# Designed miniproteins, single chains: the designs that were tried, part 79

Each design is a single chain, and the fold is of that chain. pLDDT is the mean over its residues in the fold that is shown.

## One batch from the design tools (miniprotein)

Design m2730
Fold by ESMFold2-Fast:
Structure m2730 (fold): chain A 86 residues (1-86)
Amino acid sequence: SLEDEAKELIKKGFEVVKKLNEKAKAYLAAGDVAKAQKLLDESVKITQEIMKLQKAMKDPSTTEAQIKELIEKLKKIIEEAEKLLE
């Protein structure tokens, strides 16, 4: 279902956020503040998109088309974040 797809994507999003935060801590320990900040900014961006999707799913006025659009946006940002973790 669309709800199950959204739940799995939110779970993946939180796992990626955890990896971004762990890598950012490693950069901070190495003194690379600029690289750490880039990963932390991406972490915040993913968290905001997760919150938007969660809010939309709880709102009965939200259409399935709007939920699909939020899912695609979150998928794209997760893919961009995974490139930063390479």
Scores: mean pLDDT 90

Design m2731
Fold by ESMFold2-Fast:
Structure m2731 (fold): chain A 69 residues (1-69)
Amino acid sequence: MSAALQVRAQDIAEKLSGAIDLTSLTPASARSFANFAVQQTYPEEFSPGQRQQIAQEVEKLALQLQQSA
């Protein structure tokens, strides 16, 4: 993905981490939650491919937090 989308995806992932305990979710559940939250907070701002990239960054953050526990 683009560098700008990467930075934005990381920012959104950190904000979601502040709103919900990502360590309590499976990676699949974290991805699903991220996709839902992005749809609700930023309707029509992102393409389906961009939403997938953001959801992948949330999944990655969830895995990193679980590995660091």
Scores: mean pLDDT 76

Design m2732
Fold by ESMFold2-Fast:
Structure m2732 (fold): chain A 87 residues (1-87)
Amino acid sequence: SRMEELKKLADEAFKFAYTVASELNDEELVKEIVEKSKEINEAKTEEELKRLAIEALDWVIKQMEKLNAPKNWIDHMKKVKEKIEEL
């Protein structure tokens, strides 16, 4: 289902973001990523899940850019966001 595909894409994106934040040693970013992931998992509708996932990924991308994360990591997150937007 579209809901299952959205959840899988969001889960993969947040697992990647968690790894990146951990490697950058940013404890606050890790904490906020965990909180956003929890909010997305608690979404009851496809529309709510999609909106929350896009908002959260946009925020993560901005944090990664601020922390000068490698361009290929940022590009990967942008591609996942685009896939979610197209669903």
Scores: mean pLDDT 82

Design m2733
Fold by ESMFold2-Fast:
Structure m2733 (fold): chain A 82 residues (1-82)
Amino acid sequence: MSAYDKLTILIMGVILEAEPEGATVREIAERTGASQSAVSRALRDLEKRGAVRRVGRRYVSALSPEEKASAQFLADAVRRAL
């Protein structure tokens, strides 16, 4: 898995901004500009890695506070480069 996957980084940023409630696949797709299919695939991979968990229809971060800070920094950097 690529550590520089822009979509994965942007998805984590959306989820972190939507805490504590989390974000739906649709909300993440709308905010990242990706398709719902691409977002669903990325979220499934993130859930397998323990980075996110599903709560009802929403996804929340399962990261430590230090990992959250790193993920937010990367998401902000990717957004500013776009």
Scores: mean pLDDT 76

Design m2734
Fold by ESMFold2-Fast:
Structure m2734 (fold): chain A 82 residues (1-82)
Amino acid sequence: MDVAALVARLEERLEELDSFPSEEEALEWLRETDPELAEALERVREALEAQKRLALGEISSLSAREQEAVAFHREVVAVSRA
């Protein structure tokens, strides 16, 4: 997956995404306009929610799917910092 290209496209669309009243509405628009970027953002949301549940003690460990989402999120963050 070309994470650097996804991050670049996200940065170009940030103003439009911020104009939506909710993340759900922004994601619905993005699914129609750029479905690959929408899928990437949904994976980041899954990672953040899973990490939050782990930190709150609501779950003891991450599922394989959640671990993959967390790994993807770490890659996105690393690219964004570069």
Scores: mean pLDDT 74

Design m2735
Fold by ESMFold2-Fast:
Structure m2735 (fold): chain A 75 residues (1-75)
Amino acid sequence: MLEELEKKAREILAEIMAKASPKIKAILEALWAGDTDRAQALLASLSPEEKAELFKLMAELQEELKKVAEELEAE
């Protein structure tokens, strides 16, 4: 049960990262590694369009994880 959730979460994250631009991918990798200072520096260097891309990908990741959790706990 937990192992299936973890597997699906890893697959979703990999797919989100695969379609992210190199700069956004670097930010996500820094956040995943817990390197907050690097993540903040990269975020500060983003254009408004790149920030919009990051926000969209983060929202998509959260929605996909929510769907997986709801699907596995569906009544």
Scores: mean pLDDT 75

Design m2736
Fold by ESMFold2-Fast:
Structure m2736 (fold): chain A 114 residues (1-114)
Amino acid sequence: ELREAVERAKERLPAGLEELIERLGLSPEVQEELREEREQLVEDLERLVEELERLLETSDEEEKKKIEELVEWTARALRLADGELPGLALVVALTYTEIRRIKEEKEKKEKEKE
């Protein structure tokens, strides 16, 4: 589901970005910057899948439940954002923020067991 949502986002993003550029009448300089951000966002989407899969492999049952809920939310949010660059970027940023929080809670839990 997450991988399918990411692939759909990657496929829809080029057309969605060109629609946004046309709708807003953006300058060539801003267009170039947004196309660079699109390329970075595609990389971030791929890394996001890898990070979540890695967390699932290294987590206990309680942590896995939280990560699975995050995976489901992220897949749903990516589908709702469709090809919209700002929406996709926000979903990626929020998901990475939650990934960092889960990692910090995991590290704290390990320290408390020492």
Scores: mean pLDDT 80

Design m2737
Fold by ESMFold2-Fast:
Structure m2737 (fold): chain A 61 residues (1-61)
Amino acid sequence: DREAALQELARTFGEGMGMSPEEMLARVEATADRLAARYGPALRPLAEGAKQAARDVATYR
């Protein structure tokens, strides 16, 4: 399940590369929140890491 979550986050990042920084960040945050809700506390560090990575990418676009 963690591998599937990582693949979905990676896909969301890839799709977001053609979007505005704000739209990409919003989509990654929504995906991370959905995955954390679905898989519970064990996925929280991964979800928070993905959100931070999206914020960093948005800042440097």
Scores: mean pLDDT 75

Design m2738
Fold by ESMFold2-Fast:
Structure m2738 (fold): chain A 64 residues (1-64)
Amino acid sequence: MNVSAEEYKGEKLENLGRAAAQLAGRDDEAGIRAATEAVKKKLEEEPNASESELLAAGVRAARA
């Protein structure tokens, strides 16, 4: 499947947010949303952040 760079980033951010929330032990909508927002914010502030750094930011937000 050919996806645009924007579409690819969007789907990857959502997947990272869900994964981070799951790692934090959160399966509720609020936890997933917090993790996804943290991952998105981290990527906007640090466009070259690694997947591990993005996951760490999401986990931290979901646990808060």
Scores: mean pLDDT 73

Design m2739
Fold by ESMFold2-Fast:
Structure m2739 (fold): chain A 61 residues (1-61)
Amino acid sequence: SREQALSQAGTKGVEAGEKEGPKAGEEAARETLREHGLEADVEVEETDVGYRVKFSNVREA
């Protein structure tokens, strides 16, 4: 489902961001969305409580 794809993309984005930085997190999230036939504007930010993945303009690829 769309919600499952976004959840998986968020998880992978956080994991990659924690290991390799925000740009790696953004790419991991985008790649996960593409595997589910989706595209989005993805932003990964470092916060005081960890990494946050934000999606906007979610659309079918």
Scores: mean pLDDT 82

Design m2740
Fold by ESMFold2-Fast:
Structure m2740 (fold): chain A 100 residues (1-100)
Amino acid sequence: LDSLIAQIQALAEEMIEKILAATDNDTILQYVQEFALKVLELLRKNLSEETVEKIAKILERMVLEVYALLASGESIETVVAVVQRGVQEIIKLIEEEKKS
């Protein structure tokens, strides 16, 4: 579980660095989608189905929010803030399952 949280944090940091270095919206969206897929693959092997379903909904919302922000011409800083919030929600759910 501690290693799982560390892996998710590492993937999130890599995604944010790539987003900040990106010059086009399609590339930013691709990085967010790749993060979501990698996280779901890790979680399906390590967590309960109920927790995975909750996290899948957070990831779906995060991808859709990023898409909408990019489509409306919002700043990269706003996109990063949405991504950071989503990652924090995911980590919280993993920690809550560990406590149960």
Scores: mean pLDDT 85

Design m2741
Fold by ESMFold2-Fast:
Structure m2741 (fold): chain A 71 residues (1-71)
Amino acid sequence: SAELEEKARRIAETMAALGHPRPVAPEDLLPLLEAGVPDEALARYLAREIAEGSPPVPFEEAFRALLAALR
């Protein structure tokens, strides 16, 4: 779906902006979106990855930014 591809792209850009230590490709996120993983659950998972990065970003800030990108 073009809408899910655009959503995956926005999430990848948000993760990059938050300083994710490894680039995340939109195509790696698309299967999770197509599987119907809830926005909150996906944002929580990705926020943990960001918070454990270097330099670490506070989980709450990462979670809010990613959830906004998913909505």
Scores: mean pLDDT 75

Design m2742
Fold by ESMFold2-Fast:
Structure m2742 (fold): chain A 79 residues (1-79)
Amino acid sequence: GAALAERAAATLRDALLAVPGVTAVEVEAQHFEGRTVRVRVRVTADPGARPAVLAALEAAIQELGREGIHALVELEITE
């Protein structure tokens, strides 16, 4: 439900905003089924920050997985 979507959005947003060189993060999360959440993430970042953005995203997805939340993420990175 909404709580799973809110948890996924908050976890991803906080992790990505912590990355140096990230200037903006937009997260849209919607409950899909069971414990699966569909998340669209748009990140505005310096080109040099892209590897750190991807690493932070992977770590955040793993953290959600430990809570039993399955995040299906579409990522868009812009400058």
Scores: mean pLDDT 86

Design m2743
Fold by ESMFold2-Fast:
Structure m2743 (fold): chain A 65 residues (1-65)
Amino acid sequence: HMERFRQLAQRLAEAIEKGDVEAAVEILREMKKDPSVPKSFVESMVRAFEEAFGNPELAEEILKE
């Protein structure tokens, strides 16, 4: 559903703005589990997370799950 997709993206943006790494990781994992979210979009969001927090190892772990 398009509304759920937008809500997940918005929540991730807010977590990044607040510097809340734990919330951002949880949202990214929720996106990965949601079949309505495209794999390419999840990858783009994980890259945004990596750029914002500077943790490529954590980003790699999220993508491997």
Scores: mean pLDDT 77

Design m2744
Fold by ESMFold2-Fast:
Structure m2744 (fold): chain A 73 residues (1-73)
Amino acid sequence: SGAELAARSGEAGARAGEIGAAGGATGMWQVKNSPGANEAAKEAGDAGARAGGAGDKELTRQYSELAAKAARE
C-alpha cells in the first residue's frame, strides 16, 4: 500500500543519497562500482511495480518518477 511504498522509496532514496555523498567525497566512479546505488534504484522501481499490482495507479505514477530519478542520481 501507499505507506509501504513511501517507506521503501524513502529507504531507497536514503541509500542513494549516502552512496552519492560517499562518491562525492571518495570518487565518482565508486558510485558505479557500488551495488548499493543500483539496488536503491531497483527497490524504488520494485515498490512502484507492486503499487501498480495493487491497483493504485496514481501512486504507481509518482513512484515510477522517483525510481527514474534514483536510477539517474
Scores: mean pLDDT 55

Design m2745
Fold by ESMFold2-Fast:
Structure m2745 (fold): chain A 84 residues (1-84)
Amino acid sequence: SALDALAREAGRVLADRAIRQSDDPDIGRAMGEVAYSATVVSGSKATPAQLAQDLQALSDQYAKRGDTATAARFQALADQAAAL
């Protein structure tokens, strides 16, 4: 589904960030967030609105850390989820 595709892309964003920041102490957390996000979207309670809120929260989190590139990617995915 479109929700599953967006969750997979969100997972790729987190994996890409972890690879680029191999010395980042948050790598373990990023991998955990990928697994959690995929589980939530595949769960029976996930909606486009809930996914959009989760992706917006990730965008805000990475913006606060100064990772504007990762934040922008999550913002784009949040906007796509909100349009479903």
Scores: mean pLDDT 73

Design m2746
Fold by ESMFold2-Fast:
Structure m2746 (fold): chain A 62 residues (1-62)
Amino acid sequence: SAEEAARAAEEAARAGGADEEAAKRSGLYQNMGDTVGAREAGAEGGPGAAAGAGSGHFQSAM
């Protein structure tokens, strides 16, 4: 349904930050601290960090 699809899309966008952290731990992206750290802060750092960044940071992560 459209409602389920919208919920899944929003959840997937947030989960993207977690995937970046997993890639960092694999060692391949460990040196990309700027990219991984910025997305991780937006997704896992907390709602305040993501909300404070607003559009731009959050939209760029998608």
Scores: mean pLDDT 51

Design m2747
Fold by ESMFold2-Fast:
Order: structure tokens, then C-alpha cells, then sequence
Structure m2747 (fold): chain A 93 residues (1-93)
């Protein structure tokens, strides 16, 4: 996988998780752009995602959402990630 394709996958994953946890789409898109442009490492991106989660959700809400997400299949996760990856790629055109 090319470095740019790896960054797209990380950005798509961050958008997917953020949206599933009900985080603001605008902040998630800004974070995704920084990942795609190589301004953030995967570790830094995950730390920023955790900060957004703490800002917008309580620990109880995060647990409730996490339990619901455990029922998602691997196929459903992969389909959602691919959908967000396509969206991010189209935005760069």
C-alpha cells in the first residue's frame, strides 16, 4: 500500500469512528485532511480523536455506544471505511 493510500485509510477510519460516536462532522473532516496531508501521525490523530470524544461525550455515553458497536460485523466495518475513503478521495479532486 502506498503511503498516501495508508493515510487515506487512517483518515477514513477516524471519520467512521467519529461519526458513529456522534462527533461533529466539520471537526472530523478537518482532522481527516490533516492526516491525509501527512501533518499528523496515526498516533497523533488517535490522540486528537480521543480528545474530541472526551469533549463531546461522557464516559457513560461512550460505553453505551461502544457496546452497540460490538454487534457490527467485520464486513460492515470494512464497507463503512471504504465509503468514507471514497468520499475523502473525491474531496481532493
Amino acid sequence: MKEEEERLLIAASVLMFGELYGLPREELLELAEEIINGKLTEEEALERLRELLREHRTDEELRAISERLRDMTEEEWLERVEEYRKELLERRE
Scores: mean pLDDT 77

Design m2748
Fold by ESMFold2-Fast:
Structure m2748 (fold): chain A 116 residues (1-116)
Amino acid sequence: MEHQFEVELRFSLKARELSDEAREALGAGMDRMAAIRAAGGSQAEELRAFLEGLVEMGKHHPGLELELDVTVAADASDEEIEEIRRLVEETAAELRAAGVRVSYRVTRAPAAPPPA
């Protein structure tokens, strides 16, 4: 069955190169995200796994600059958006504690025009 809830994550890294440890940590997060998808987990669970990978990456690459732009589907509930916003803020706090410079934005996708 198709997921009703969709999250688009865009990120950019400003680093000369990532360490092997940082790349391994990010890869592990991506593997967890793929496993959650294969098991029929939610988009929020997939995003959480990825963000945990970013935190572990940041612990191995202090001084990294990271920009996160998270777009939540227009039909997502206010509770789902609040959960995603909290998850991103918690991730940003952990990244800053690890010495990463992080900026983030959480937005709702524009609603489809109402049927005429």
Scores: mean pLDDT 71

Design m2749
Fold by ESMFold2-Fast:
Structure m2749 (fold): chain A 67 residues (1-67)
Amino acid sequence: PILVVTGEEVAEALRAVGYNLSPEEALEAVLGGAEGKSLEDFEKATLALERLQAEHPEYGGFLFVPS
C-alpha cells in the first residue's frame, strides 16, 4: 500500500533528524529534492523518506500531497 503524506508528517520526520521546518517548508524541500532541484533538498528528502519508512514499515511507498 501507499501512504498519503502531508507537510505535517514530513515536518515531523525532518524534526526527528534535526531540521526545524514548517509543514509547508518541509513539503517544498522534499518535493524539490525528489525533482533534483538542489542537493540540500535531496538530503532532506532522503532523511524524511528514511524516517517515514521506519515509522510505517507496512507501506511500500509514499505519495506527497499539498496541505
Scores: mean pLDDT 78

Design m2750
Fold by ESMFold2-Fast:
Structure m2750 (fold): chain A 69 residues (1-69)
Amino acid sequence: KPKFSEEERIELAREVLKKLGLEHKLDNPLEIRQIARMIELLIENPDYPLPAEFQKYREEILKVIEEKL
């Protein structure tokens, strides 16, 4: 199940933010949408280059995605 709906990607983005300890960003729809886009790209290509701020979280993001597959 490599492709999620937009709503499913948003929910995954919320879980990623919670797991990373960035729950304060849950009230920011731009941050949630950016992470949802990164999740979509990582599902298609786990080696996809991420912005520098999120590259350190690649392993954690992939783990959350894997738990939902």
Scores: mean pLDDT 73

Design m2751
Fold by ESMFold2-Fast:
Parts: structure tokens; C-alpha cells; sequence
Structure m2751 (fold): chain A 94 residues (1-94)
């Protein structure tokens, strides 16, 4: 179901961001945690437009950090989040 797929994306991102937390500036980490909380709220509200918007915000933050640091871990994280965006767009279209 759309709910199960959205929950799987949230769980995946929570794990991904947890693994990156020590590499992130405190302000970026706080912004990513706020985005993740917004995604959880969007899932509770069944608001797939808000869900997709939060996911795109997370991707933009990861893209900025990848560009600033050159750390391949952030590039890999961005690629994974872009995959999740494509999946979330399918959920919204359904």
C-alpha cells in the first residue's frame, strides 16, 4: 500500500541520516531531523504532496553538503534519496 511504502521510505531515511549524523554540521543535522519529522507527520496525515516536498528538502540539504565537503558518503546518500523521491512521486500519482 501507499502507506507501507511511505513508512519504508521514512524508516530508510532515519537509518541513513543516523549513519551520517557524526559527519554533519549541527545546523544541517537539525534541519534534516526537522525534515524527517515533517515526513512522519505527512504520513500520519496521508498528505503525499507534503511528504514529497519534505523529501525534496532533504535531498537539497544533502546536495549542498555533498558539494561543500566532497565526501562520497553524501553523494551516495543523495543518490539513495533521489531514488526515494522517484518512488514517492509514484505514490502521489496513484
Amino acid sequence: SALEQAQAIVDFLELLLSNLASRLPAEVRAALEAGLAGMRQAVADRDWDAFLAQLRTIAALLAEVAAETGDPAFRRALDAVEGAIRRAEELRAA
Scores: mean pLDDT 85

Design m2752
Fold by ESMFold2-Fast:
Structure m2752 (fold): chain A 88 residues (1-88)
Amino acid sequence: DLKELLQRRLEEAAAQARADQTQLESGVLSASQIAAMIAELLEKIIENGDEEHIKKAKEAFAQLLGKPEEIEKLSLEELKEIFREIAE
């Protein structure tokens, strides 16, 4: 459920980003493709980032999900798994 929710929120964020960039980029990548790219980047940040970058990433995820408590409960390994599954 959490993985589906996060994937949906990433796709919504990607769709919003496409809308904000308007038609300049809209014909290049789908919202799901952009969401997968974002998930891949977030996984890399968690894997290679310092504590400050990881904290900022968690805050962004909490905002995307609208459930800060769910993100606070997740370990770094659990977050990496979720993003890997979304990116795949």
Scores: mean pLDDT 64

Design m2753
Fold by ESMFold2-Fast:
Structure m2753 (fold): chain A 96 residues (1-96)
Amino acid sequence: AAARQRAILAELAELLREVDPEMAEIFATSPSPEEAVAKLREWLERVIEEEGASPSVRRQAEITLSLIAKLLGAPYDEELLEEYRRMEEEARRLRA
């Protein structure tokens, strides 16, 4: 179990390396999924607060954290993931 969780964290770090190297490092150095999610949340809340991000950006960040938590088997917010699914459906309709 622990080895599988570490493998998932390593794979996520690899996937995020090109997009966000700081986030990738958090995944690579975190000892557990719960700690990885907690560190990402703290980092993201700090950045959003300092930059004065809009409510929509904050919502998107929470959705991303919940999706990552679900993939890692950590506690997540099902309501936020439902909202993300709804947004994706609307985007598909707008693309025709």
Scores: mean pLDDT 68

Design m2754
Fold by ESMFold2-Fast:
Structure m2754 (fold): chain A 72 residues (1-72)
Amino acid sequence: SPAAIVALAEALYVLGKVKLELGKKILEEAKTVEEVAKGIGLVLDGIGDLLEAGLLLAKVDPEKGKKIIDEM
């Protein structure tokens, strides 16, 4: 249903934003190669969640889906 797609997209959006923020914070404080890799991994995972949220939302509302992608 459209409502279920919107709910899933909203959940992925929140998760993606949290992962992206955490990844950036780790990168800002990173002093080792392992810490840099962890930060980059979280940023990539967060971007993936945001892309999926945008794609899902675009199926119900193309303009809202585009907005998520444009904010990246």
Scores: mean pLDDT 87

Design m2755
Fold by ESMFold2-Fast:
Structure m2755 (fold): chain A 87 residues (1-87)
Amino acid sequence: MLEIYKKLAEEAIELLKKGIENKDLGEVLSALNTLLYLSEDPEIREYLRENYAEELKELLEKAKEVFKDDENVQYLIEQVKEALELE
């Protein structure tokens, strides 16, 4: 079970990167929602913080700039930052 969630987390991070690169709103929203869902599990939350905190900070800032006019993306970025304690 834990390995499946780690794989989903890695896939969500890659989807976020792809969505930002392609300016694909659907990919970015899907990735952010998946990361938020996975962050509800304390073990996956710690896994993400320990292994991907810096990468996620960079990706979330880039997504915030690329999708600055999309209220849903802005809202989900703030929720993911809060859930993972990224500042």
Scores: mean pLDDT 85

Design m2756
Fold by ESMFold2-Fast:
Structure m2756 (fold): chain A 100 residues (1-100)
Amino acid sequence: SEELRARIESALEEIIKTLEEMYKKSKNEEFKKKAKEIIELARETVELVRNNAPKEEIIEQLRRLIKLLEEAKKVAPEEFKPAIDRQIEGTETLIKELEK
């Protein structure tokens, strides 16, 4: 649905914004590398959503995004972990809605 795709796009843009702010604030090089990978994958996924890519391709990208968020959480400063957890949960919810 157009409404669900718009929600996915908005959620991905919020992930990008949050990770860019975390990247700027962090001095942890391992975390910064993971944050950059997440931002890049999220931007690629936004383009897939905008180009009306098949639902299955969007789901696979969102699952990859969750894996990267979980990896980033392992090396994240403690203060960033709650926000990353919320992004993982939000992305899992969008996958469930895409699967109907």
Scores: mean pLDDT 89

Design m2757
Fold by ESMFold2-Fast:
Structure m2757 (fold): chain A 58 residues (1-58)
Amino acid sequence: SPLDQLNSLMDQMKDDFPDDSDVQSMADTMIQMGQTLSDTSVAALLDYVQSYRDVLLR
């Protein structure tokens, strides 16, 4: 499901950036918010987070 994909991506980002407090806080917030959102909204968040992750890896 989109929620499972979001949670997996957030866990991966927390593991990839353990010392980045902004990434840690964002990931925790996205996990919490994802549980209350529709599948369509979660899919939009996945697109956003993947774009953000790509910028962080530059």
Scores: mean pLDDT 79

Design m2758
Fold by ESMFold2-Fast:
Structure m2758 (fold): chain A 57 residues (1-57)
Amino acid sequence: MEEKIRRAEELVEKKLAENPVLTDEQIDEIAKETGLSKEEVREIANALRARRLREQQ
């Protein structure tokens, strides 16, 4: 589980570096690649987006 979460975080970070927000399609693709559920990937993406938004301030 942790290893899959780490991979999902890495993929999400790469997508967020290219785009300020992830699409549902990108979340689904990351979920399939990592073996996590869509909801788990969405939670990871939302947490990382919140951190990036703080950097805007």
Scores: mean pLDDT 75

Design m2759
Fold by ESMFold2-Fast:
Structure m2759 (fold): chain A 105 residues (1-105)
Amino acid sequence: DEAAREAARQALLDELRNRYQASDPVLAYFQELDDRYGVEKARESFEVSRQVAVELIAVAADFAGLDDLAKALREAVKNKDVERIVELTREATRALNAIQAQLQA
């Protein structure tokens, strides 16, 4: 059903834009994946990219000495707890930015 496919595409793009504040090149990339492989494959690619990005943030947190935060983030990924992943990713990003700012002082 074309209407269901368009609704799924719109939901993915809205999630990327509004929840993750995705840049125009990132939005274009997932639109291209949807055009080439369909919205289901585009969403699967997003989920894989999200897992990789979250692991990179966890690695950075571990390296910065934020071990408890890195552990909590990895457990949230393992449990597929999307709300907890978003919360902890924002917390880790803010903490890493604060450390970066301190090193620049």
Scores: mean pLDDT 71

Design m2760
Fold by ESMFold2-Fast:
Structure m2760 (fold): chain A 67 residues (1-67)
Amino acid sequence: SATNRLVALHELRHVLDQIPEVSEAQKEAILARLAELPSPITRADVLAVVREVLSEEQAAAAEALLA
C-alpha cells in the first residue's frame, strides 16, 4: 500500500540520518530509487540500493543498523 511505502521510506530516512557523512543528495537518491520499486519494499531491495549509492563504509554501517 502507499501508506506502508511511505512509513518504510520515513523509517529508512531516519536510519540514514544516523550514518556519518551521508549527503542529502545520497539520501534522496536512495529514497527515489526505492520509491520506483514495486511494493512491498524488502530488506534485500534496501540493501541493494544502499550498496550502489553509498561508500563501502557507509553501506556497512547502514547494513548493521538495518540488522
Scores: mean pLDDT 76

Design m2761
Fold by ESMFold2-Fast:
Structure m2761 (fold): chain A 106 residues (1-106)
Amino acid sequence: MEEVEKAKKRVDEEIKRLKELVDSGATPEQVIEEARELVDAIGELRDAALKSTDPEVQREALDYIEKAAKEAYELMKKAGVPQEEIDAFKDRVVREILRLKIELLL
């Protein structure tokens, strides 16, 4: 499961960067750009979890992604990111996790 652990680490690193940007008073544009990097990291975690074919690993990855997305959502709100951009971020995260959710239902 080295690929899943590596992908989780990337998600953690992107959340840390997002938090540091918000804490430093970064512009909404900078926060939006970092949120895009987080979506890419989420996609990598999704792919690694799907490749594992283990439902427990897939559930853990889904929970990890949902937790990271909620934290990012709160950070974007704190930074004054426009609601339209926050909604776009939510839509991108939903697209990334949709296959994991479907796989877990089957």
Scores: mean pLDDT 84

Design m2762
Fold by ESMFold2-Fast:
Structure m2762 (fold): chain A 58 residues (1-58)
Amino acid sequence: MSDGTIARIAERAGLSPATVRRIVDAILNAPNGTTQREVAEAAGVSVAAVSRVDRAMA
């Protein structure tokens, strides 16, 4: 993802760009069927933060 895409997701999700990068990296490296809880654990963030980033990417 470009820096501009990360910034846009961060604005929509209400998170810092650094936090969004960590969540996006965790999602992209997750196996198919990985839950938002497992992504949150891998990224070291709350499930709510993962849900906000996922929604902002849609």
Scores: mean pLDDT 78

Design m2763
Fold by ESMFold2-Fast:
Structure m2763 (fold): chain A 90 residues (1-90)
Amino acid sequence: SMEEKLKEIEEKVNKIIDDLVSAAQEALRQFAAARADPEEYPVVKTTLDFIIREGDALAKKNEKFKEKISKIVDELRAQYEATEAALAAA
């Protein structure tokens, strides 16, 4: 049924979101450490930018889950920006 298909899509999207959040949180921890190494800092920063971009794209493709996905991506972006600002101030 259409209801069963929507549930399958929702479960798949939730799994992708959980994986994205976990990857971004791990990358944020590595970002703070990598700033001590000028060679590694740009690579970790590029990885975070990529994760945020992919999250935004996923939200746009999944209109029915857009609000939930966008909120998580916005929270990750805020944490990234706060971490970058804190590192710049240190």
Scores: mean pLDDT 68

Design m2764
Fold by ESMFold2-Fast:
Structure m2764 (fold): chain A 78 residues (1-78)
Amino acid sequence: SVSELVKELEANFNPNDVEGIVEGLRKIVDLLIKEGHYKTAILILKSAETFFRNLGLYDLADAIEKLRKEVEEEVKKL
């Protein structure tokens, strides 16, 4: 479930592990897309991107932006 994936992401949260955070977000987003919640998936990624960018975590924000653009492109093909 999304709640279990969120708990896993929180339990393993390390701001220096950009790959791990992006992978956790990707799992949440993939599940939301499978359930047809495309707008929610995109909004979560936009919110995370803005949040981490405002914290000065630019590498993480840029990685999340890349994931968001990939998801937006996939949604356009529907």
Scores: mean pLDDT 84

Design m2765
Fold by ESMFold2-Fast:
Structure m2765 (fold): chain A 63 residues (1-63)
Amino acid sequence: MKEEEIEKKRKQLEEEFQSLVDRLRAAGRTAEIDALFQDPSLTLEEKIARLRELLARWEAENA
């Protein structure tokens, strides 16, 4: 891939990741976020998918 394409994709993923992290922190779920940061086998996309699933489950029960 070209560097420009990689940079744009990383920026978009970073923004989505930050949004999900912020929402989960507001819910008090910081330990789940820390666990994902400590797993070196997970890509940024995989971490986003895990956070998305966690947030969706929490919101389904609380919102």
Scores: mean pLDDT 74

